# Ledger of designs, part 74: designed miniproteins, single chains

Each design is a single chain, and the fold is of that chain. pLDDT is the mean over its residues in the fold that is shown.

## One batch from the design tools (miniprotein)

Design m2733
Fold by ESMFold2-Fast:
Structure m2733 (fold): chain A 100 residues (1-100)
Amino acid sequence: GEMEEAAEEAREAAEEAAEAAKAAKGVKAVAAATAAAIAAIGAEAAARFGLGAEEAARSAESAARAAERAAELGGEETREEAEEAKEEAEEAAEAARKAE
């Protein structure tokens, strides 16, 4: 169903944010990428455990903002992974909004 799709997209966003955190250089970039991963995990949990499509979307939107910040704070290698994490989080937010 649409909530299962939202959960799957949020899981992908969490995996990409974790990779961005591994690539990140500097404490602030690591912290931002880690925040993106935590928010994406929250989005998956909201979608899977019935906290509602709006809550899943808001958590995914928070993940996208954190990933964008990681891209801004990191060097070139961190930026590429963080931009991918942002795109996956935006897809997770769109999937959750469609499930409303």
Scores: mean pLDDT 84

Design m2734
Fold by ESMFold2-Fast:
Structure m2734 (fold): chain A 75 residues (1-75)
Amino acid sequence: KLEEAIELLNKAVEALKSGDFDKAREYLRKALILASDNPEVEKALREAMRALQAGDVEKALEYINKAIEILKKLL
C-alpha cells in the first residue's frame, strides 16, 4: 500500500539522520518493492540508492523526500 511505502521512507530518513545506513538501505529496498508500479517513485528511489552508494547522504535525502511527496499526491 502507498501509505506503507511512505512510512518506510520516513523510517529511511530517520535512519540516515542517525547514521544507521544499513537500516536506511533496508527500508529503501522495501519501499521500492511496494512502490515499483509508479515509475517516477521508482526512479527517485533508485537515484537515492545511487547517491547513498556514492556517500552523498544529502542527495539521498533529497530523492527520498521527492519520492514521499510523489506518493502523498497519489493518496
Scores: mean pLDDT 85

Design m2735
Fold by ESMFold2-Fast:
Formats: structure tokens, sequence, C-alpha cells
Structure m2735 (fold): chain A 69 residues (1-69)
């Protein structure tokens, strides 16, 4: 479970970096990240509510860290 969340977090970091480098806005990046998180959760129905909450919190943190100034 932790390994899956860590892999998802790493993928989200790469997604944000790629979209930022390509010139997408903060709003567009947030929408892409939300879509990616929803898709990951749908693909892994066995994830605990705590793991899902952690993934969402980490995704939000990554966007704030890399995109929000």
Amino acid sequence: EDALVEQAVASIRRLVDALKAAGFTEEEIRKAVDFAVRHFVAQHPDLSPEAIARLRAEADRIVEEKVAE
C-alpha cells in the first residue's frame, strides 16, 4: 500500500514538472493532477481511506510546492 502511494506521488511529481515545463497554468495543472488522482484511486479499489487521504494531501502539496509561488 505505502509503495503504491509513493509510486503514485512520484508519478504526480513528474506530471506536474512536465506540465509546468510545457507552460500550462496552475489551474490546468491542478485539474490534470485531480484527474490523475481520481484515475489512480479507481484503478486501486483496495486502497484504505487513509492511503487515499494521504495521496490526495501529497498531490495538493506537490502542486503548491512546484506551481504556487
Scores: mean pLDDT 79

Design m2736
Fold by ESMFold2-Fast:
Structure m2736 (fold): chain A 73 residues (1-73)
Amino acid sequence: EAKKLEEKGKEAAKAGDNEKAAELYFEAALEYAKEGDLVSALEALAKGYELLGDYKSAEAARELARKLRAEEE
């Protein structure tokens, strides 16, 4: 359940455990991808990278999500 993994990731980030939070967001991204929700998968992936301080990878994932969303009807 991708949304439940995101909630757990948010709780871990609030506790200051950014590494655990990132892992939970990466697991949420994988679950979204398995469900075919590629936009949410990329957004969760970007949040995980941001929590690890990898802002370049986070920005790349968000840009891809933005482009994919813009081409959907």
Scores: mean pLDDT 82

Design m2737
Fold by ESMFold2-Fast:
Structure m2737 (fold): chain A 74 residues (1-74)
Amino acid sequence: SLSLEQIAEIIKELVDKYNASETVKKKVDELIQAIKDGASEEEIRKKLMEAFNTIVEEDPELYKELIAKLEAAA
C-alpha cells in the first residue's frame, strides 16, 4: 500500500500535469507543506481529505484520473 507521502506526491504530479485550478493547487500545497513540517498523521490525513474534496468539487475529471493512478500504484 502507498504511504501518505507517496499519495501526496501522486496528487501533486497530476495537479501540476493537468494545470488544476488555483483553489486545488492551494489545497495540495497545504498538504505538501504539512508533510514537510512533520505534521501528525491525523493532520496529514485531514489535509489529504481537504485536497480530495476540493478536487472532486473543482475538477471531477482530474479526480477520476487521480483515483485510476492511485489504484495502479497500490
Scores: mean pLDDT 84

Design m2738
Fold by ESMFold2-Fast:
Structure m2738 (fold): chain A 60 residues (1-60)
Amino acid sequence: SLAELMQKASEAILKRIQEIVESGMPQEKEKELKKLVAEIEEAIKNNDYEKLEELIKKIE
């Protein structure tokens, strides 16, 4: 379901944020994360479940 995919996306994003913070928060990594979040938002807006699953796997 979309709700389950959103939960997985949130968990993957939080894990990635933690990894970036632990690495000292380079601006480049923060920029890449913001781009991935924007792509996830776009996939949700378009009800593109296939794209959303791909993006979740990419950030995990």
Scores: mean pLDDT 75

Design m2739
Fold by ESMFold2-Fast:
Structure m2739 (fold): chain A 73 residues (1-73)
Amino acid sequence: SVEELRRRLEEIRRRTERLEPRFPEEAALVRRTIEEAERLLREAEETGDEELYLKALVLVIAAEGEVLAMERR
């Protein structure tokens, strides 16, 4: 759901903030991905476009993977 993806994005944002001092460049890239996903989710909610929702989901999964990789370094 849109609400679930928003919760996941908020969690990614919090995790990214904790990692910023160690990985400022990677954290900035993750934040850009979060912003793109949030924009796509807003459009998906406004239009009902499933394709935009799926694009947002892909970005959320990618951001989660990037944050997890940083946490494991």
Scores: mean pLDDT 87

Design m2740
Fold by ESMFold2-Fast:
Structure m2740 (fold): chain A 97 residues (1-97)
Amino acid sequence: KKAQELSNKLIGLTIRIIGDLLEIERGTPEQRKKAAENLKKDIEAFGKVAKELRKIGSQEDADTAASIAENIAKLAERVGLTDIAEMAKKVAEEIRK
């Protein structure tokens, strides 16, 4: 129940993060700035949800979330967002502990 609720939230955040990255790559300068702010917020929220999954014993879902965070870091690095890439790597590390 709780695990499924958190997993659904994690999926929603993943879709949002990918959307933010796409907008940063293709958007106007103003859209890019706003999307970067949203991306940081969404990555932080993603980390909190993933840690809660780990805490309630959904280890496999938490491990999947850590892998997603690592992929987000790769995508952020590709579009030149070094600070966000570092943030996502740190989130992945914190999820795995």
Scores: mean pLDDT 84

Design m2741
Fold by ESMFold2-Fast:
Structure m2741 (fold): chain A 73 residues (1-73)
Amino acid sequence: MSAEEALKKGIEYARKAGEYLEKGDYEKAIEFAQKAIEYAKIAMKSKDEDIRGRALAALGEAKRLLEEAKKKL
């Protein structure tokens, strides 16, 4: 998997985590936030500074969504 592909998946899973959080499906929000974190970590291993920067931002957002969903359980 390329770092660009991992970043795209990380962003997509974070978006899904946010959607489930808004719907009150906290278990699915946690699941998708964890997937987003894993893909963002893969993207952070990129040699491209722009990809790493965007991956770091995506990782922060995914962790925020995970913590918010866990507080609502």
Scores: mean pLDDT 87

Design m2742
Fold by ESMFold2-Fast:
Structure m2742 (fold): chain A 56 residues (1-56)
Amino acid sequence: MTREQAIEAARNAALLGEMLGRPDLAAAARKLQEQVEAGELSGEQAAQRLTDLGLG
């Protein structure tokens, strides 16, 4: 997964979490988006984290 794809995936996961009434998942996905944008996580690392949350 590219960096841009990971950011989009995390953004979509955060929106899905909000829509499902799961603010915990939305917060986790937003944190992943922030970490990818800040260069703390690669796109591949973010993809794995989203999968681990059941959002990938």
Scores: mean pLDDT 79

Design m2743
Fold by ESMFold2-Fast:
Structure m2743 (fold): chain A 67 residues (1-67)
Amino acid sequence: SRAQELVELLKRDTEEILKSDLSDEVLRQAIERLRGLLELAEKEGASEEVLEALREAIKRLEEKLEE
């Protein structure tokens, strides 16, 4: 399904970001973009599977920023 494809892409992109030696500034920008996307997805009535994947991606990047 489209939702499953989006979840898979989000997971892959998040893992690539986490495995890279990215600066805190780049991580902050990624988090801001994902938060904006989450807000739009919620307004558009995206599936809970997609919303949960976005929330998880944000959480993982925020945890990396705290390190």
Scores: mean pLDDT 81

Design m2744
Fold by ESMFold2-Fast:
Structure m2744 (fold): chain A 86 residues (1-86)
Amino acid sequence: SKPPPLSEELQKEADERIDFYREEALKLADKYLTPEQREEFKALIDEIDADPNLSPEDKVVIYAELAGRPFEGFKFANELLKKARE
């Protein structure tokens, strides 16, 4: 008996979870952020989505972090964006 090759199922599950947590994080951004900060947050999302070094599983963790800790998670993300834009 071989373990099932779960990579495709895991990627599909990860994509669904990414979508869920990304939407939750965007709702928090809409609720707590200024329009300018929301543009910075969208830029961060685009950067995360485009990063070839991040697996789908890594992206799930990042978005879950942003959704699970709205002020802390966003503060860290916003700090990273500000440093990248300096």
Scores: mean pLDDT 68

Design m2746
Fold by ESMFold2-Fast:
Structure m2746 (fold): chain A 80 residues (1-80)
Amino acid sequence: LSEEIELDYVKALAVITASVTKIALETAVKKGLISKEEAEEYKKKMDELVEEALNAKSVEEAEEALKKLLELAKEIDKLI
């Protein structure tokens, strides 16, 4: 794979990861495990990390953003 294709793939993974985690957050709010306010804060952090990944100029930069996003997703999973 070219670096361009690899970069686009990592960016796609970041978007998918954020989307799945947002569904988990919505479920947690519905179950009363976290407040709607807390969920909105996590969503903002996720959106910022997705933008970081999408603006990455290299695979390494995109992977760093994805890594942060996955760590945030793990934090959210502990709340559920």
Scores: mean pLDDT 84

Design m2747
Fold by ESMFold2-Fast:
Structure m2747 (fold): chain A 63 residues (1-63)
Amino acid sequence: KEKERVLNMSVGEIGRLLSEAAGAEVAGDHERAERLWEAIREPVSKILKEKGPPALEKHEALQ
């Protein structure tokens, strides 16, 4: 329950940051957009790892 709270908050914040990054790109502030993307990169990777590797393998075709 507490763990889920932190996760949910992180996802919400990431969404907001993504919106800001897109806005910065449109405004021509590529530097800011890059910084935002970097900050999001790590937390997103963490969430994906915890969320479920089986979800990825689900339909990735085992090659």
Scores: mean pLDDT 63

Design m2748
Fold by ESMFold2-Fast:
Structure m2748 (fold): chain A 112 residues (1-112)
Amino acid sequence: AVTVTISGGGSVPSGGSLTLNVTVSGAGTAGVGVAATRPLKSGGYLPVGGGAGNVPGGGTLTLTVNFGSAPPGVYTVSAAAVPGEGGEAAAAGFLAAANPAAADSTTEVTVL
């Protein structure tokens, strides 16, 4: 099985960006997604930023999340991995990351 762990978090000024590292454990290549989300009052999550890529097992994805369009508040940044290669696996990782309740790893970012 592949798993991912986020390192980073904290606060960013309005219009700022935060660089995060996502480390993949396990063997083989994984599609990895990272999504910054805010919970909606009606249920579900609003994605405001993130990205995706393919990472070999034991590798690290370095990703800059831009909060420039996000209003001030608290955001959950979530990461998820799906086994596989290519854009399909990366896209699946991003979709999984966009649901923080089901993501492999989460951290908190405050936009000031």
Scores: mean pLDDT 76

Design m2749
Fold by ESMFold2-Fast:
Structure m2749 (fold): chain A 58 residues (1-58)
Amino acid sequence: MAEELLKKGEEALKAGDYLTAAEYASKAVELDPKSKRALELETRATLEIMKETIDKKL
């Protein structure tokens, strides 16, 4: 179940859609909070969003 969300999150991250990636990663963490992979995806997507916010507008 969480693996589908992880897949979608990874695909969104590769496409540069960090907001979508963060949302799918967060849902995966909710379903499997012990998943290291889900936590890493959420953290990475969030960091990418923060960097973009500094350089770009919403």
Scores: mean pLDDT 76

Design m2750
Fold by ESMFold2-Fast:
Structure m2750 (fold): chain A 79 residues (1-79)
Amino acid sequence: MTLYETNLVVEHPEATPELAKEVAERLKEVPGVVEARAQVVNGKIAVTVLAESEEAAKAAVETLEKAGLTIARRTTVPV
């Protein structure tokens, strides 16, 4: 089965480990997301999402945008 890996950076004035955990937990609730991880890197939140479809990967990004988070960069690749 082909999976899709999305790597993105979330910009926030207060990028904390607590916010990173909240982001990862929110993403895991998206249908079709197999795995989600988030960590604070250089004052930003680096996020990795593994999804069962390209549509699920897009839904994960949209979930963060609807939550009012700013996405600085995004890449999605089949793995």
Scores: mean pLDDT 80

Design m2751
Fold by ESMFold2-Fast:
Structure m2751 (fold): chain A 70 residues (1-70)
Amino acid sequence: SLREEAEELLRRAEELRREGERLLEEGRRLLATAKTLEEIQRGIGLVLRGIGLLAEAELLERRARKLLES
């Protein structure tokens, strides 16, 4: 059903949001203590990946809302 599909999207969005926030915090922590260009690049990579997961979570949440209004 559309409701079950929406509930699955919301559960997946929650997982992505938690993982995205974890990566974002890890990346910020790494950047705060980085001493080499390689460490800076790794930190930036984690931050970008985290932002990507948060954006994906928002898209899934938006899709779920549309299904629940159908």
Scores: mean pLDDT 90

Design m2752
Fold by ESMFold2-Fast:
Structure m2752 (fold): chain A 55 residues (1-55)
Amino acid sequence: SMADEEVEELLASDLSNEEKAELLRKGAEFLQSIGHPILQEQAKKMLEYAEKLEK
């Protein structure tokens, strides 16, 4: 999916884990604000990645 591709690119970037987690959380919050079921699942995945990056 497009959102999964963006997450993978972000995770492969030279940004710190903290910066990656912040961007993932902001993206997830934006997707949740829209209220579409598909976007809710994408937001959940992004939050899970952010948690893993922050340890």
Scores: mean pLDDT 76

Design m2753
Fold by ESMFold2-Fast:
Structure m2753 (fold): chain A 69 residues (1-69)
Amino acid sequence: MSEEEKIEKIAELLKEKAGLSDESARKLAQMIVSGSLSPEQLGQLLIKEAGLSEEEAKEIVEEIKKILE
């Protein structure tokens, strides 16, 4: 899977599950794929900024880890 495909899949997941805008989702997805932000750090950010539960954030983190393989 290309880096661009990983970015698009993570961005789509963030839009669908966290309700983020296209711009925010794509920016966070790029940071994850580049290694500037870990999936775990993103989970904490989603709880703090997007108001997700710990359970919802953990599900998103696990799906991101699958995409990054």
Scores: mean pLDDT 82

Design m2754
Fold by ESMFold2-Fast:
Structure m2754 (fold): chain A 78 residues (1-78)
Amino acid sequence: MREALLRAAAEATEGVLTWIELERGRPAEPELVELLRRFAEALRAGDLERAREYARRIGERDPLAGESLLEIVRAVEA
């Protein structure tokens, strides 16, 4: 059950990248893409502490995206 939720959360994170690019009308910066990828990998691994760290770093570049990703981590923890 938890593994399925973690996988779904990681897939939702990959969708966030697409929405960021659509919202900006341009490709996201490579650093942001890499952070989103690492966040998704941490979620798939069940490493919620590392996922929070990456969400915080994403928030430094895009505060709203960072907040959304932290809410995903909180939902998975419940």
Scores: mean pLDDT 76

Design m2755
Fold by ESMFold2-Fast:
Structure m2755 (fold): chain A 79 residues (1-79)
Amino acid sequence: MTPEEVAELAIKLAEELGLHDTAAAMRRYLDEGKPVLAVQLAYVNLQWRAEQGDEKARKALEELSKAAKDAGITLPPLP
């Protein structure tokens, strides 16, 4: 995957979880040529939701972490 493809996946995952403001901010980063920042923003917000017991957010985090690793994007360690 390219960083841009991972950012598109991250936006989709954020929207599916109702994180519409986060998804809008990520789209702005992607439009500005900053896909890594879009992915990192998604990661932090999904991590917070997973810590609140959101099972869908936990699964989204795992999917995003795998895609980011395959694209060579550095993410903070999972909690």
Scores: mean pLDDT 82

Design m2756
Fold by ESMFold2-Fast:
Structure m2756 (fold): chain A 72 residues (1-72)
Amino acid sequence: GKEELHKEILRLIGEILRLIGEQFDLELKLEEAKEKGDEEEVKKLEEEIKELEERIKELLKKIEELSKELEK
């Protein structure tokens, strides 16, 4: 029923919070790489952050879809 849907939303929220934590760690590393002038490391970290941001967006979209089902 709706309870299963609610539990799935909570699981997805937990995963998003975990990924946001990983994004902050990568953003700190990116600032350190920028301070060192390490252009190769900057490019690598920017790509990793972008991939993580897309994954978070996909999970947020899933929550939106599940929330619409829950409110029916």
Scores: mean pLDDT 85

Design m2757
Fold by ESMFold2-Fast:
Structure m2757 (fold): chain A 58 residues (1-58)
Amino acid sequence: MSIEELEEEISKKGEEGDYKGAIALGEELRKLAEEKGDKERAEAAQLSIDNAKEVANL
């Protein structure tokens, strides 16, 4: 999956209430963005993970 596809899938998982799925994909996105040197997307992915954990009380 590309970074763009991962971002879209995370958004869909969050909208569906699948926060565990969103967190798992967010971790994958963060790793991929870090590997590509995309610091902005890596930080955005971490923020999405943190937000999903807060909303899901995980």
Scores: mean pLDDT 78

Design m2758
Fold by ESMFold2-Fast:
Structure m2758 (fold): chain A 86 residues (1-86)
Amino acid sequence: MKEKANELVEKARQALDAGDFETAVKYAEEALKLDPNNAEAHVILGAAYLVLGEREKADRYFKKALELGATPEEINAAVRRAREAA
C-alpha cells in the first residue's frame, strides 16, 4: 500500500516538474487514497493548486503538509519548481 502510494507521489512530482498540474493533482490524490498522511503528496497538491489559481485549496494542503512533518523549505521548493514549470 505505502509502496504504491510512494510510486504515485513520484509520478505526481514528475508531472509537477513537467508543468502538467492536472496530472500532478490526479496522481497525488490517488496517493492520498492509499496513504492519507503522506506529507509529500499534500505538498504537491498545494503547489499544483496554487499555480492553478486555487489559493484556498493550496493553503489547506500546505497546512496539512506542515502538520504531517513537511518543512517550510520543502513547500517553498515545490512552489518555486511549479511556478518555473508554469
Scores: mean pLDDT 86

Design m2759
Fold by ESMFold2-Fast:
Structure m2759 (fold): chain A 83 residues (1-83)
Amino acid sequence: SAREAAIQAEVERVLADARAALEAGERYTHSLSLSRDPELVEAVRKGLTDLARETGAVLHSRRVGDTVHLTLARPEDVLKELG
């Protein structure tokens, strides 16, 4: 469907940006409205989870009100936050 195609195009855009950020040694953060588009939130979360597995990065999900913040970071950055 046109909606599925639009969701897939947005996921591909997010994944390209996330990969570029990781390659630059940076964290990637993307924010989405859960009430506006829960299907897009889930699709982006899944895509970033798959990218994390591929690259050895860690995906962190944080909800503030209706907004879901997805942060993709390398393990060494996560360890610095925990120590």
Scores: mean pLDDT 82

Design m2760
Fold by ESMFold2-Fast:
Structure m2760 (fold): chain A 58 residues (1-58)
Amino acid sequence: MSDEEIEKIIEKAKKAIEEYKDNEVVLKNLVRELRYLSKHPKYKEELEELIKEAESYL
């Protein structure tokens, strides 16, 4: 997966957290996807912060 693709996913994830913060199923699925992507060292810290934000609504 390219850096540009990961950055696009991060932008979409930020929007999804704001839009679906009341939807536990969507947030749980998003956290799973972000945890998979957090294996990429360059974006690990940013992805972990997004995971924490999503989990704060669960």
Scores: mean pLDDT 78

Design m2761
Fold by ESMFold2-Fast:
Structure m2761 (fold): chain A 64 residues (1-64)
Amino acid sequence: SETKRLLSLSGDGLSKMGDEAEKQGDLETAADLYNQSSKLYEKSGDTEKSKEAKEKADKVKSKI
């Protein structure tokens, strides 16, 4: 469905913003963005991408 495609694209955007925040050392913002990305992927049915985004969030949280 178009809704699932838009959710997946939004998840991609938030994940990319999370990558940028992590690169800048803003680990709290990166974790929040990865968590939001994970939720959007879950809603879109992208279970693997959701899991990867959550693992990224957990990893950056471990550095705080």
Scores: mean pLDDT 85

Design m2762
Fold by ESMFold2-Fast:
Structure m2762 (fold): chain A 65 residues (1-65)
Amino acid sequence: MEERRERLFEEVDRGIALIQGAVLAKSEGIDRIESPEEYRRIAELAREQGLDKVAEEMERLADSL
């Protein structure tokens, strides 16, 4: 059963990206990311730090909000 392994890796990657994004937001004084503008700001900062996966996840969340 490969589905369980694939799902686990995808969830771990997304979870790590969300945690790193939240930490980056806190470093900029954003206690909670609640707006598309804030998600996009954190995505930009993530790209500057070389965290491409974090940036992509933040941009995706901004688009869905």
Scores: mean pLDDT 74

Design m2764
Fold by ESMFold2-Fast:
Structure m2764 (fold): chain A 55 residues (1-55)
Amino acid sequence: VLTPEEAVERLLESLTPEQRKAVEDYFEKLKTLSLEEGLKAHRDFLERLRAANQA
């Protein structure tokens, strides 16, 4: 079973360059945000990933 960290790393390896940059920017942003702002950014990020993955 993968740890959450390992699962994230595996996911990053499977992403397109555009998605990978978005994830990197997102994690950098999370370091500067409050917990509440981080949760909102996380939801927005997931919605963007879902849109990008829909064929």
Scores: mean pLDDT 68

Design m2765
Fold by ESMFold2-Fast:
Structure m2765 (fold): chain A 97 residues (1-97)
Amino acid sequence: MSELEEEAVIWFLKALDKVMEIAKKDNLPEQLAKAEELRAEILANPTTPIWEIKRRFAEIVLSAIKASTDPELIAELNKVASELLLNLTYIEAQKKA
């Protein structure tokens, strides 16, 4: 296994922790539960494909943005998603080069 795969997992776990904190502040129990479930699955199943984690993460964030009524928390969710996407895109580019 490459260090780049480990870095991708670390970035997902960090992003999920931030999403969970935002979901708690904005009282989004469904999105919090989904984020906690994905986080637990990543830790329990290291063979979960990165594309599946990425898709599930995107669905959780989009759901949270749609459910949120706080523009500041919506902005934080968009920032977390953007930062994760940029880091993952960079890691994926390094693997293909």
Scores: mean pLDDT 77

Design m2766
Fold by ESMFold2-Fast:
Structure m2766 (fold): chain A 68 residues (1-68)
Amino acid sequence: GRAEAERLLREALELYEQGRYEEAARLVVKAGDLVGAPAAGRAIAHEILRRKMTAAQLRKGLEALLAQ
């Protein structure tokens, strides 16, 4: 549910700040599926794997995903 998605997105941000990009991307994909926005989740996961976002930019993207 949405609470599980919120937990996964919080963990994904922490993993991203730790440089654990593949783990962060996996959690974002799962969270996207849980909130009914699989395409948006996969798009953010792709950007995580590109490693070009700041943590603040990722946080805003994750908040937008959860707001779907």
Scores: mean pLDDT 87

Design m2767
Fold by ESMFold2-Fast:
Structure m2767 (fold): chain A 83 residues (1-83)
Amino acid sequence: LEAAKAAVEVAVGFLAQQGKYEEAKELAERFEELVKAGDVEGAVKLGQESIAYVEANRDKLSEQGQQLLDKAKAALEAAIAKA
């Protein structure tokens, strides 16, 4: 869950930087709803979708943004491999 949360936060930050504040808010709220419902699989899938979305826009990221994406991706993959 913590790795999935970090992945979602990377996408929320990216959307906010692009001025897509409403989409960023909706994504964050969707993740919180899944966590409250105990839907761990849904939360992990949302994290994977978030990483895929940001990775598709990697060329639009700052150097720091790319480093945060790489760390979140590695953390999520490691968490899935341990489960």
Scores: mean pLDDT 80

Design m2768
Fold by ESMFold2-Fast:
Structure m2768 (fold): chain A 59 residues (1-59)
Amino acid sequence: MEAAKKGEELFKQGKYDEAIEAYLKTENPEDVRDLMLEAISLSSNKGLQQRGLKRLLSL
């Protein structure tokens, strides 16, 4: 998945907010669940944290 790959690249660069936005565009959030949870924990953007958690809770 291109969105998942982009999110992983952004995560490696320390761009956690941008990584969360990329993961939110992934068709299957299960594939990026662990990386997304890590990015949420390292992000300081409460809005993105909430959006990410809501996406993961919807599976």
Scores: mean pLDDT 76

Design m2769
Fold by ESMFold2-Fast:
Structure m2769 (fold): chain A 61 residues (1-61)
Amino acid sequence: GHAKNAEEAAKKGKGAAQAAEQLHASPEAIDLGKRGAEAGEAGDFEAGSKYADEAGRLLGM
């Protein structure tokens, strides 16, 4: 599902990055998850949710 606020976007991005690292997924999925987490932590919900959703999509989440 989509994040509803910046806090959820940060959490989703962190989760996606961790899952990508554990699954030895593409470097792109790891990078997108990290960018989503950073943007969400900075309060940028629009960018955070976009990056987190793209990372999740690449992971089939």
Scores: mean pLDDT 75

